# Designed miniproteins, single chains, continued (2), part 80

Each design is a single chain, and the fold is of that chain. pLDDT is the mean over its residues in the fold that is shown.

## One batch from the design tools (miniprotein)

Design m6765
Fold by ESMFold2-Fast:
Structure m6765 (fold): chain A 56 residues (1-56)
Amino acid sequence: MYPDLKEEIAILLGVKVEDIEKIELVEIRDLSRIYRVTLKDGSEKLVSVPTGGIYS
């Protein structure tokens, strides 16, 4: 039903799944989880994913 976490993050960041090097859970909040995403170009981004996912 929901895509996997890597696909959700790719959609949220507007990047291709293949451009994502790694995903690390940094923080759990009441309604979201904060991930640190490292891209293949070496850049890092923090992304907030709703607990229900972007399709909830």
Scores: mean pLDDT 73

Design m6766
Fold by ESMFold2-Fast:
Structure m6766 (fold): chain A 111 residues (1-111)
Amino acid sequence: TVSESVEMSEEVKELVNKLLNEATDKIRKRVDEVKAKNPDDKDLLYETLAEALVEETKEILENLKKNLNDEDYELVVKSLLEIYEVLLENTTNPAIKEALEESIELLKKNK
């Protein structure tokens, strides 16, 4: 997509929303399946959450890098950082907070 504006195009916003919704659904499904089989294993739940969140963040970044130019990519990564920071503020579980912090660091590294 060729953009002459510093704001994200509608197509870019739609791609980001789609990727975030798909990632959120995959993470929740994976966590729910692990929790159902291992309800007392908090360490396994923590590891599953951390791994799933990081892996989905990597997949989002790879998809964005393939579909966006450098300028749009940087704008989207900055927007994702804001979204992840909001998620962190709304999270009450320490294990999920740590997973979000790891994902935020990954986003910063790939800026």
Scores: mean pLDDT 76

Design m6767
Fold by ESMFold2-Fast:
Formats: C-alpha cells, structure tokens, sequence
Structure m6767 (fold): chain A 111 residues (1-111)
C-alpha cells in the first residue's frame, strides 16, 4: 500500500515536472509555476509514503529534495503573481529538478 502510493506520487511528480519545464521553455511563467507547485506537492506525498515502507536513508533524501522543490515552487508562484515570467520559469525549472530527485529517491526507498 505505502509502496504503491510512493510510486504513484513519484510518477505524478515527474509528469508535472515535465509540464513545468515545457511551460518554462515556452515562456509561460504562470503555467510553469502552477505545474512546479503540483510537482512539489506530489514529490512530498511520495516522500511521506516512502517513509512508511522503505529505506529510511533514501526516504530522508526524498524529503530533503521535496522540501527544496516546495521552496522553489513557492518562489515561482510569487514571481508569476508579480508578472515576472522569466523569474517564475527559472524557479519552476529548479522546482522541477528537485521534484524529480525526490521522486527517484522515493522510488528507491520503496524498493
């Protein structure tokens, strides 16, 4: 159950991270920030599920990356709200990278 939740959330984090990168490349900072926020949220869910069922060291790594993704996604949202599409896109790309690392660590923890 917890391993299935970790894998599903990790897949969703990676999908939203991909959308965030695509939006950032097109200059849509608002959509990049939105997708980055969803990626960070799913990365956090994956890390929490991994803590229940997996390797504690990889779960801790997943939580650290999820925290980084959340912070970067928050910055992206703020920048998008202020109309800084370039800044929002840059922060969203960072959030996407952190969310992908969290997802990979959560998958390893869930093995």
Amino acid sequence: EAKERAREAAREAEEQARRAREAARSGDGREAARAAGEAAGQAGRAAEAARESGNKEEAKRAMQYAGGASAAAGSAAGLARSGDDEGASRSAELAARQAEEAARAAERAAE
Scores: mean pLDDT 87

Design m6768
Fold by ESMFold2-Fast:
Structure m6768 (fold): chain A 83 residues (1-83)
Amino acid sequence: MVKEIEEALRIILEAYEKTEPFSEEILKKREEQIPKLAEEMSEEQKEVVLKTAEVIKENEAKGNEAVLEGIEKLAREIEGISG
């Protein structure tokens, strides 16, 4: 896994840990927490964190397998850019 994705996943997991999802309102607050945790990161890392969160959000309703597939696709895209 690309290092940038591993760091993004760590931040996302921390946001999930701080905000247990009981409703759509809680899920929205979790999305707010992710950018705040990424605030001290470089612009490139911040973009990766936000894009990873978006992939999770889009695939969360489809289940864990779809989320993992989305993350793998994002990792391949980033690796392709990195050379």
Scores: mean pLDDT 63

Design m6769
Fold by ESMFold2-Fast:
Structure m6769 (fold): chain A 82 residues (1-82)
Amino acid sequence: SPDELLEKLEEALKKGKFDEALEILKKLGEIIAELIEQGRYEEALELAKRVVEIIESFPEALKNPEIKFLLLKLKDLIKLLS
């Protein structure tokens, strides 16, 4: 479920397990894409916002270029859906 993935993302980021965090972010991105394909834009927007809030709660994660790139892509998606 998205909620279980969000909990796992927070734990991975807290422990500095950035490779694990990237795999979880990929799964969350697939769920967001599926919600958009289904026309469930409000749910996709809400999930994307929750992912951004979790990543931004761990400033050390922003030193990882791949995590920072995904954060910026999610922020762009939020602007498109808002």
Scores: mean pLDDT 89

Design m6770
Fold by ESMFold2-Fast:
Structure m6770 (fold): chain A 94 residues (1-94)
Amino acid sequence: SLDQSIQQYQQRIQQNPNDSQSYFMLGVVYYFQGDYNTSISYFQKSIDIDPNNSQSWHGLGVSYQQQGDYNSSRSYYQQAIDIDPNNTAARDNY
């Protein structure tokens, strides 16, 4: 379940507070629950730790798009592409 995934990633962060990937995964889980504000917060924490995490920039893009903020969404997709030109999901959404 998504709740079990949340517990798993929160445990990883408790062991390593600089685990950018676990913050990214929490962002993904909250996105699929439709909690876009919490999703954005976790993607932002992921980027604060690792600004080169292209997947988290993409995650901000899709979350802002779901909230109807298309200007912010486009900017975040551009950041994801600039960091990783092979991020096809970000390019397809841009």
Scores: mean pLDDT 89

Design m6771
Fold by ESMFold2-Fast:
Structure m6771 (fold): chain A 91 residues (1-91)
Amino acid sequence: MSKEEIKEAYEALKKVGEALEAGDYEKALEIAEEAKKKLPESPIAQASYYLAKAGVAHAAGDEEKAKKILEEGREAIEEAKKLIEELIKEE
């Protein structure tokens, strides 16, 4: 991925995190779905989608489903973390 694509995906992830923290789970999912649509191969975009889906499940009281979603997204979440750490270190 280009550095610009990594930055775009990271901005989307930050907005997803802000929406989840605010309890706006629908908005978090919308942002994550749009990011995944624009950058389907991005681990950061994929991670944002799994985090948003898990947040929706958590809001519905389905903790088992939320945990399963996070486990399904574990590889993408780990790769996203590495890409973000590298991006922050370079800036």
Scores: mean pLDDT 82

Design m6772
Fold by ESMFold2-Fast:
Formats: C-alpha cells, sequence, structure tokens
Structure m6772 (fold): chain A 68 residues (1-68)
C-alpha cells in the first residue's frame, strides 16, 4: 500500500477518536479528512473512511463501557 495512504489513514483515525472525545473538534476532523482524501483515488478514500468508521465505533464503545 502507498505510504501516503497509510499516513492519511493513521491521521484520520487519530482525529476521529479526538472528535468522539470532544464534539467541538468534529468540524476540524471533517475539514481535515476532506483535505486528506482530495489527492487519493476513490478506492483509497473509501478504505480510509471505512477505517475511520471502525476506529470511531471502537472508541465510542470503549467510552460507553468505561462510563457504565
Amino acid sequence: MQKRVEEAAREAERLARRAIDDPSAEPEFIARLGELVKELSDEEALEIIRRVQEAAREHAREKAAAAA
């Protein structure tokens, strides 16, 4: 896999987890995700979005479990 795609995926996952912790960071995450995917192929962009969704779900579940 291209190095740029892996770096973009890791950054997007980190920003997604931050947005779950702090809703005020969501606009920054959305804007940055948009910039990261602009120079990627549709297939690469979809893979990053899929990874971001999984990371966000896992982090949200961990927070819910800790709060219970």
Scores: mean pLDDT 78

Design m6773
Fold by ESMFold2-Fast:
Structure m6773 (fold): chain A 55 residues (1-55)
Amino acid sequence: SLADRIAAVRDELVALAREYLAHRQATGKVDPALLAEMRAKADELQALLDEYDAS
């Protein structure tokens, strides 16, 4: 269902955010690849939420 897809993408975004924070804690630096992946997943989540709101 659309709700299941939203939950899955949200969980993926949370996992990426945890990796991003762990990298920052370990290195003191931003990983630009992780940041780009988080932005892409946030955009995907927003598109799914917009679809849900339209239904």
Scores: mean pLDDT 85

Design m6774
Fold by ESMFold2-Fast:
Structure m6774 (fold): chain A 57 residues (1-57)
Amino acid sequence: SEQEQEAIRQSERRGQEYAREVLPEVRREVEKAKSLDEQAQISLDAARRYRERLRRR
């Protein structure tokens, strides 16, 4: 349906926005991290911040 197609387009747009705005910063911070635990924490914190940002739109 048109509603389903719009939901798919919105999801794709959000995915592209995350890839453009968030992923490059996360990759830079992960490469600076000295341990796997620190890398995992950086990634989780970035995902959490992005979800909070989406909730405020």
Scores: mean pLDDT 72

Design m6775
Fold by ESMFold2-Fast:
Structure m6775 (fold): chain A 55 residues (1-55)
Amino acid sequence: SPEEAALRAELQRIGDEIVRLAQEMRTATPEEKARLQARIDELMARFNELAARLQ
């Protein structure tokens, strides 16, 4: 369905963003790591919320 396709596209987008931020973590300063981790946590929460809707 269009709704499921949109949800899958958003999940892929969020997943890609999490991977990108995790890559940035490898060379980040301690202050930057705190910011990146907060963003990853936010995206993980959003991913889990949307993934539950596909069930």
Scores: mean pLDDT 87

Design m6776
Fold by ESMFold2-Fast:
Structure m6776 (fold): chain A 97 residues (1-97)
Amino acid sequence: SAAEEAERLERARREREELIELILEFVETSRSRTEAIIRFAEYVLERLGVPPLPEDAGLAEIAEIFSRLLGEPVSPRDVEEGVTRLIESALEIKAKE
C-alpha cells in the first residue's frame, strides 16, 4: 500500500541520515583521516558480527578479515579507498542540506 511504502521510505531516510551523522562523527572525533577510516571499518565489521579487534589493529588486519568474509582478495588500499568514498559522499550530502 501507499502508506506502507511511505513508512519504508521514511525509515530508509532516517537510517541514511543516522549513517551520515555517524560517519561525520568519526571524521570530527578522530585525530586523522586514517583513524576515522579504521574506526568506521571496525564499526562495519562489528555490524557483520566480527568480534572486536585489538586496539593496535590497522588497515592490514581489517583488509584480511574483509578478504575472508567476501571470499576474495581485499587490500588495505581497497578498504581505505572504499571508506574514503563513503566519507566524501556523506560530506557532499551534508553540504547540500
Scores: mean pLDDT 82

Design m6777
Fold by ESMFold2-Fast:
Structure m6777 (fold): chain A 61 residues (1-61)
Amino acid sequence: KRKEAIKNAVEQLKKKGFPLELIAYLLRKAGYTDEEIAEILGVTPEEVRRLVEKALEKAKQ
């Protein structure tokens, strides 16, 4: 996968004020694994799962 391009896109989203939970959720929808998202965001796979769950909880409201 195009890791450098994705990392650059994520940095731009962070600079625009997008919440990390939303970024993690969008990467999940794009077919990335929790491990790949963890590498892209610089967090653990466990934290990625928590971020995605937070985004899903907010979407249910």
Scores: mean pLDDT 77

Design m6778
Fold by ESMFold2-Fast:
Structure m6778 (fold): chain A 96 residues (1-96)
Amino acid sequence: VTEEQREAVRKAIKEVLDKEGPEGLTEENLRRIAKEFGVSLETVRREAQEVLDERKPANIERIIKSSPAQQLVAAYIESLSDPEAAEKIRKAINAP
């Protein structure tokens, strides 16, 4: 396995994660990636686990952002009669 092959496998795994999330990493999709790049299924599973571990905080944030709780917070901010105050709160939540 070359570094170039490993990079290509990781790119394919990231594409599945970006489109379908962690649930898209089915055994069928992992086998397809293994066959496409000529690597073992074990290699693809290890790379998938490493990518998932790297993205763990981002996956949690995505779930929180799409959660009913986050939507309720957004709805509460929008329900405020002061658009300027609502905008300041939105900027604070999204601050780096």
Scores: mean pLDDT 67

Design m6779
Fold by ESMFold2-Fast:
Structure m6779 (fold): chain A 85 residues (1-85)
Amino acid sequence: MSVKEQKRKALDLLLRAIEYARQGDIDKALEEVSRAEDLLVELYPNRRGLSRSFGRSLKQSILNNDQDSLDALEETLKLQLERLD
């Protein structure tokens, strides 16, 4: 799979996680974050610790129902997806 395809897949999984969190499906949201984290570790092997820290922080925002943080992240992820086109 190309680097561009892996980046798109990771961004899609993170956006899906935010959508599940908004629907109250916390278990599915956390599963999608874990799947995205695995791809981020593969994409950025020299930054594995940062990828894991990002995943932990996002899971914490989901568990705390921190909608402001989730909204800010969604905006950033959508801009990154547009850049891949």
Scores: mean pLDDT 83

Design m6780
Fold by ESMFold2-Fast:
Structure m6780 (fold): chain A 70 residues (1-70)
Amino acid sequence: LTEEEIAKLKEHVDALVAEARREFSEEEAARIADVLTKVAVRGVIEGKSLEEIIAEVEEAFRAEAARLKA
């Protein structure tokens, strides 16, 4: 990933975390932030494309949100 792609990925993760803070408690939003950050970091280490990492981060967000609503 280029520096610009990493910045874009951080912006996307931050946007999802802001979404979580509007819907969930601070503790729940913090846990979602941790999960999303770990997914993003793993994708970067594995050499995945920006598009692949964003898709995985979005999937992780949906999974965590669904779990909290269950």
Scores: mean pLDDT 83

Design m6781
Fold by ESMFold2-Fast:
Structure m6781 (fold): chain A 72 residues (1-72)
Amino acid sequence: SVEERVQEVARRVSALEGEEGRRAAEAVSKTTGLPASSADEAGVAIAIAVGRLSGEEAAKLVDEVERAVEEA
């Protein structure tokens, strides 16, 4: 489900440290449009941004976030 994917990405991002965490936070901030300066904040930003959407829009944002984090 979209909710399970959100929880998985948020957990992975929140587990990142140092430079990797910073790059992931920047990628999440850019993709969600929400401020995120740390890995923990990025996890929260993902949950908030996706939670404001439903159906296809929520799934599309999760796809974009997953790709952005992997490319970071």
Scores: mean pLDDT 80

Design m6782
Fold by ESMFold2-Fast:
Structure m6782 (fold): chain A 86 residues (1-86)
Amino acid sequence: DKEVEEKKKKLIEEILEKIKEIVKNKDKNEARVALATILQLLSEGVEIPEELVRELLEINKDELDFYRQLAEESKLEKLLKIIDEI
């Protein structure tokens, strides 16, 4: 249903805008919650801007090995590539 897909797209865009505000604040706890949301969206095949994911990972760069392991276990190839660029 095209109408349902358009509403889903708008909701995803609103979520991404909220995550961009979290990136500006550089709060580690908010960034962890945002990364959990991004991981869920990526696992569902949602296209997420690479730069946004990178900026979120850089806020908690001390935890990159943890996110790398999660990406490997979940077979999130695009996320692994972004982590390798940090």
Scores: mean pLDDT 80

Design m6783
Fold by ESMFold2-Fast:
Structure m6783 (fold): chain A 70 residues (1-70)
Amino acid sequence: SMAEARALIDRLLAGEDLDDAETAALFSTVNAPRAALLAALGKSPATPVRDLPAAERRQLAALLRRGMEE
């Protein structure tokens, strides 16, 4: 649900780690192109979100939140 996606985004903005299933569910729910968003952060499209530093996870969350608002 969009409410669950917002909760996951809030956790990323707080600098929390999401597991792979939570990350997949988030990208699926917001219909976000994972590869393009990772590329926007200067990362390989195959980079696991858990391997991102907290600051970059927060930046990814901000991009996802913006996508939901547009």
Scores: mean pLDDT 75

Design m6784
Fold by ESMFold2-Fast:
Structure m6784 (fold): chain A 91 residues (1-91)
Amino acid sequence: SDKEKAEILLKGLKNGKGELEKLKEYIESKKSLSEEEKKKLREVLEQARKDLEKLRELAEEIKDEELREKVLKEIEEVEKLIEELEKKLEE
């Protein structure tokens, strides 16, 4: 059902957001990151973006407008977190 699809996607997004928040704390805890560490972290964020695109495709299959909008809003929040982390790695 649309409700079950939304619940599965929201659980996945919540777990992914938690892992990205831990990564944010790690990056902020460091006085400096090596270029190799930055490269590895950029690869992690690139994979997160690809995973998020797949979740967006699945969210578009939800026919219930309110549930679809709820999932897409959580996707937007995760995307903003990825963008914030990418910016931190440029500094």
Scores: mean pLDDT 86

Design m6785
Fold by ESMFold2-Fast:
Structure m6785 (fold): chain A 63 residues (1-63)
Amino acid sequence: SEVAEMRSDTPETLARQREQLDAQLEKNRALLEKKNPKVYEAIVKGIEVSRELLDRREAQLAG
């Protein structure tokens, strides 16, 4: 529910959050995939959950 604390009430802001998650994933892949793969795996799963949460919130805004 931390995404709800931000200004995420429009499809545009949700799209920006998705781009931010993609950037976070790429950054963590470069830094952690080889050095700390277990931490990287946890981050990937967290990002997947965040993307699904954004999709759900976007659907709620459309309804």
Scores: mean pLDDT 75

Design m6786
Fold by ESMFold2-Fast:
Structure m6786 (fold): chain A 104 residues (1-104)
Amino acid sequence: GMTEEIKKLGEKAKEAVERGDVDGAIKAIKQIAELAANSKDIEAQKTGIEELVEVGELAVRKGLREVAEAALEGILYILKNSEDKEVILLAIGAALRIIGLLIL
């Protein structure tokens, strides 16, 4: 299903970050954000946010700022396209987490 596809893209993004493949990581991040935002499925939207925050945190740890910024943009894209209060609150928390790591 959509949730499984998003999780596979999350794995791909994390592997790209571990290799220092900035372009590959950003491509996977954008695919996660598009699938999650456009699915209209709450489970897929939550999974997309969870995968993007993990990728963003890993990117900050590896010093890949552009990848972390792409993950933040992806979370905000899901937020913009969500009408569910729980998804909105999850996205806000995830975005604040990445912002906090980027300004530390």
Scores: mean pLDDT 90

Design m6787
Fold by ESMFold2-Fast:
Structure m6787 (fold): chain A 71 residues (1-71)
Amino acid sequence: SMEQKQEEIIQEVLEELRKLSLTQPPREAVIKAVNLLLEKTKDFPPEQQQKTLDEFHRRVEQLLGELQQQQ
């Protein structure tokens, strides 16, 4: 299903973001991850690509919030 494909792509890009965060500055890591997400979703209808991007941003914000609370 489209929902499963969206979830798989988000998980792959989040995993790549984790790897990039070990070797790249945070801003560059996020830019590279977003570019990868856009490339993996380029064949989606625009509305579904936007929903996938929005869900990815939501998860990144959630992870950043959790890290801030653990300080």
Scores: mean pLDDT 80

Design m6788
Fold by ESMFold2-Fast:
Structure m6788 (fold): chain A 95 residues (1-95)
Amino acid sequence: MAEAIREAAEELERKANESTDPLVREGYRQAAELLRKAAEAYEKGDKSTASRYIVAAVLLLIGTAEELRFQGKEDLADEVLAWAKEVLDRINAAE
């Protein structure tokens, strides 16, 4: 579980570094930081705090996608939403 959360954080950090869009970069970077905090909470046995950080990361990605749509960047918004879903799917698949 903590490993799956860390892997998701590392992928979002890579995507932030690969993006030229400042909103995508900042959104992915902040979501990665929240997921790292979730992994640390999980390793300490605080599943409630870990779940709150995961929810915060997903909501941040959704907010980033909505701002991108407001700017007319629909393809980037769809990509960010796909990553929000991927984060949830990977964490749910890890027992």
Scores: mean pLDDT 83

Design m6789
Fold by ESMFold2-Fast:
Structure m6789 (fold): chain A 93 residues (1-93)
Amino acid sequence: SDEAFRRSLAAQPVPEGYTALEASEYPPMGSVLYFRDAEGNIVPVTLGDGSKPDEVLIVLARDAEGNIVVVWVDPSSPAADRLKVGDVLLAYG
């Protein structure tokens, strides 16, 4: 379920200096997420378990500035090559 999926992400460890997200703060599974990369490009990916094209399994956290950022990317996900640790979440729908 989406609720179980979001709880599983919220339970993942985050690096020192970051604040873990609560399950309720994660976008729902299947949401299209829009990230800004280090070069300023907008990168769309679908949040999921990696079983479908364009899906990526990721862990998000808040940085010291309050941005929601990627702290881990599952390298086996179909869209893993589109995201990097440090990419900033702008919006989702």
Scores: mean pLDDT 86

Design m6790
Fold by ESMFold2-Fast:
Structure m6790 (fold): chain A 82 residues (1-82)
Amino acid sequence: GFNLAAEYLKSKGITEITYAVAYYHAPGVNKAFAAKGIKVHNIAVRGGGESLATLKAGEADIVVAFSSTPEREKEFDFSKPY
């Protein structure tokens, strides 16, 4: 979940991050990251495809999704750091 992602980033010494997510998920992501002391900037998008496009363009550091499906996992390039 979002808490695990926040813990991972904090363990790497990351204190500020830009993320892309469908706008209706942003409150949950902001809460989880703020709880770990991470300053967040969000790119509000309309869906998962647009979120992935911001990551590929280098405009966001991470993309957040509530759940991965086999199809979503297949779409992600796991050779890149996320």
Scores: mean pLDDT 63

Design m6791
Fold by ESMFold2-Fast:
Structure m6791 (fold): chain A 79 residues (1-79)
Amino acid sequence: MSELLRRLAEKLGLSQSTLSRAVRLDPAAIKDIVDRSSLLQLFDLREELEKSPDPKAQKAAEAIKAAIKAMFTGEPYPF
């Protein structure tokens, strides 16, 4: 997991510590990523996490996907 998070941080220009917290489903970390990232960066992050066989990475991808939907619908974040 740590190697995946390091590569994602380098590729997307995000903090590895924030990504580590987001993979643990920290709502504040997920919100920080969503608020600071472009839609393209969020789609890239989701896609890379979905490719991982790690269930924590897949859960984080679903949380980011849900947060993106909430941004468009005006609903509260689902976490």
Scores: mean pLDDT 74

Design m6792
Fold by ESMFold2-Fast:
Structure m6792 (fold): chain A 94 residues (1-94)
Amino acid sequence: RLEELSPEELRQFVEDAKRGAEEALLKGESEATLERPDYTVKVRVEIDPNSSVYRVEAEVTFADGRKATLVLRMDLKYGRIARVEIERVEPLAL
């Protein structure tokens, strides 16, 4: 009631963003879109040239029109995402 985005939703979006980033990397693409029954996650992957860290932006659009944006940092080890950190969350910015 005090917050628009539940902790469970946040965890799910982080997982979807990680999956989308892994799919984009496997295909040699910079973007991926994951469709869910109640929302869509659009993921954009960018390599930080200064730290060899992947920066991932995930825009979540709910079926009811709400939006949330997550920015994640992902460390690569041996060509795999080894660690995920939430850099920024902008829920329901309309």
Scores: mean pLDDT 68

Design m6793
Fold by ESMFold2-Fast:
Structure m6793 (fold): chain A 100 residues (1-100)
Amino acid sequence: EKEVKAANYFTAAGIQIVAAELYLEVFGDEETARQALRDAVENLKKAFEYEKEIGADKETLEEILRLAQRVRDLARRSGDEETVKQAEEIIKEIEEYLKK
């Protein structure tokens, strides 16, 4: 159950990141891109929480870290400072967890 939830949140975040890239680069719709990135960061937070509960391996956590880094970079390009901050918080938490 928790494994399915983690996978669903991670997949949703991945789709939202791709959508945000398209809205920024192809459509020039910064507002829709910002909303997709906000949704992505919330889904990554939930994925990380469930992965911690089930004792996920380093490889799985590194995948979440990669998506969080993409959200941070896209949020910086779209000027969403709050989403940058939230993505940086997730990045820091994952990096600290991986150093254990």
Scores: mean pLDDT 85

Design m6794
Fold by ESMFold2-Fast:
Parts: structure tokens; sequence; C-alpha cells
Structure m6794 (fold): chain A 61 residues (1-61)
């Protein structure tokens, strides 16, 4: 499970990257934290190596 602050960081990345699926590289660049990789893995619910708009929607709701 993600903390409220981790959710905020994922939401920030969604706004920075835009539409579609976000790769680990794009997520690291948008979030800019040392724990970005761990946060990416936690937010990637289906474990396919991407964060979809659906994942971001679930996190911001």
Amino acid sequence: ALTPEQRALVGKAAREVGKGRITLEEFKKAVGTPDAEALFKAADVNGDGYIDAEDFRALEA
C-alpha cells in the first residue's frame, strides 16, 4: 500500500508526463526522488513495468 505522500508523488508524475503509459525512466525524471524506483514498483499494480492512467486514477481517487 502507498502512503498519502507517495500517492501525491505518483500523481505529480502523471501530470508531468501526460497521456498514456509511464515508463520507469519517465517516472524517475518526473518524481525526482531517490526512492522513485521503489515507488514505481509499488504503483505498478499489475507488474508489467508501466504505470497506466488507470493506476494513476486509482491513486488520486
Scores: mean pLDDT 69

Design m6795
Fold by ESMFold2-Fast:
Structure m6795 (fold): chain A 100 residues (1-100)
Amino acid sequence: GARLEPVEPPVRVKVGEKATVTFRNVGDQPVTAYAVLVPADNPDGEPLEVSEPMQIAPGEEATVQFTIKEEGEYLLVVSRSPRVGAGDPDTLGAAPVIAE
């Protein structure tokens, strides 16, 4: 199946600075995925940021860049859909992100 894993969780970022998160496809199938940034306390809420779609073959890595403007705990979810929700079958992986 398809599965994406963060290379080095958790990701720590400085507020207002560009951050990068890398995901590896550890599954056996190629995927097209979106990276969706959500607050960790409201992961089913409206996304703060959604990446462009990325094509990731088995064993390949994709890098996402973003800027967080407020301190807090976030979750960067990689999904087949530009939307995320608890128990969503399109969710392929997630990385905790801490902004300080």
Scores: mean pLDDT 76

Design m6796
Fold by ESMFold2-Fast:
Structure m6796 (fold): chain A 55 residues (1-55)
Amino acid sequence: KELETEDLKITLEGDKIIIKGKEELTAPPGATKEGNVVTLPLSNPLAQEILKALT
């Protein structure tokens, strides 16, 4: 599943949630950050909340 706004794109990629912003993002605990891209494994509680919102 995918959610896109003016400032943010959230994509489910296999067992990961990928969050891409227009600007540099702050990474939550347990996330990997590369500039404006944050990757969350599905085992992360925040990724579970995002999946619930996308479903």
Scores: mean pLDDT 72

Design m6797
Fold by ESMFold2-Fast:
Structure m6797 (fold): chain A 85 residues (1-85)
Amino acid sequence: MSDEQRRGLLLTQIMILGDRGDDLLLKVQRYGTPEQRKEAEKIYDELHKLLVEALQALEAGDIDRAEELIEEAKKLLEEMEKIAE
């Protein structure tokens, strides 16, 4: 895969992860316990920071760094999904 194709795929993944994180946070805020809300808000803050850093890495041409940050963001999203159950 070319670097341009990799960059496009990663940008798409950042957008999907951000959108999913927003949906999960809203769900937990509406239907979750106070404990679930606090934990989800913490994870959401970390997720958002990683996605911003990944976007900055892509703009700097650091595709490998962006991939690492996206993989960490995916793990945080999985933790949010468990809280939203």
Scores: mean pLDDT 86

Design m6798
Fold by ESMFold2-Fast:
Structure m6798 (fold): chain A 75 residues (1-75)
Amino acid sequence: APSPKERIEAETIDVVREELTATLESQGFSDDEIAAAVARAEAQVRAFLATLSLAELEAVLRGLRERREAVLAAL
C-alpha cells in the first residue's frame, strides 16, 4: 500500500495537473501542447516533492488549495 507521503505527493501532483491543464486550455493551447507541458511539470514537481518532509508536503498541498479557493472567490 502507498505510504502517507506517497498519497500526499500523488494528490499534490493531481492538483497541479488539473490547474495547469485548465490554465493552458483557457489560453488556447492545443491538446498536444498541454499534454507535453503537463508531463514536464509533473516530472519537475515530483522531483521537488521528493525533497520535502511529510509536514512540508501537507503545507504545500494546503497552500495550493487555499490559493485555488482565493482565485475562485476573486472571479
Scores: mean pLDDT 79

Design m6799
Fold by ESMFold2-Fast:
Structure m6799 (fold): chain A 74 residues (1-74)
Amino acid sequence: MVSLSDEEVEALAAILRDLALQMLAEGVPLERIEAGLRRAKEQFRRIISDERALERLLGLLDAIAAELRAQVAA
């Protein structure tokens, strides 16, 4: 079980966001990137024991997915 600080949660989310945006820019289909984010959420639910850190991270991953959808819609 892993516990993450707020700073570590934000840093991890930022890395995942940058990776997701890069994959989208390189032509990876949105559906595959979203599937990857969904799998990441499931894994984080298993390994992160801090409920607050987990909820924050899951929320940030949902925000990344919404941002990717907005990028495709533009």
Scores: mean pLDDT 82

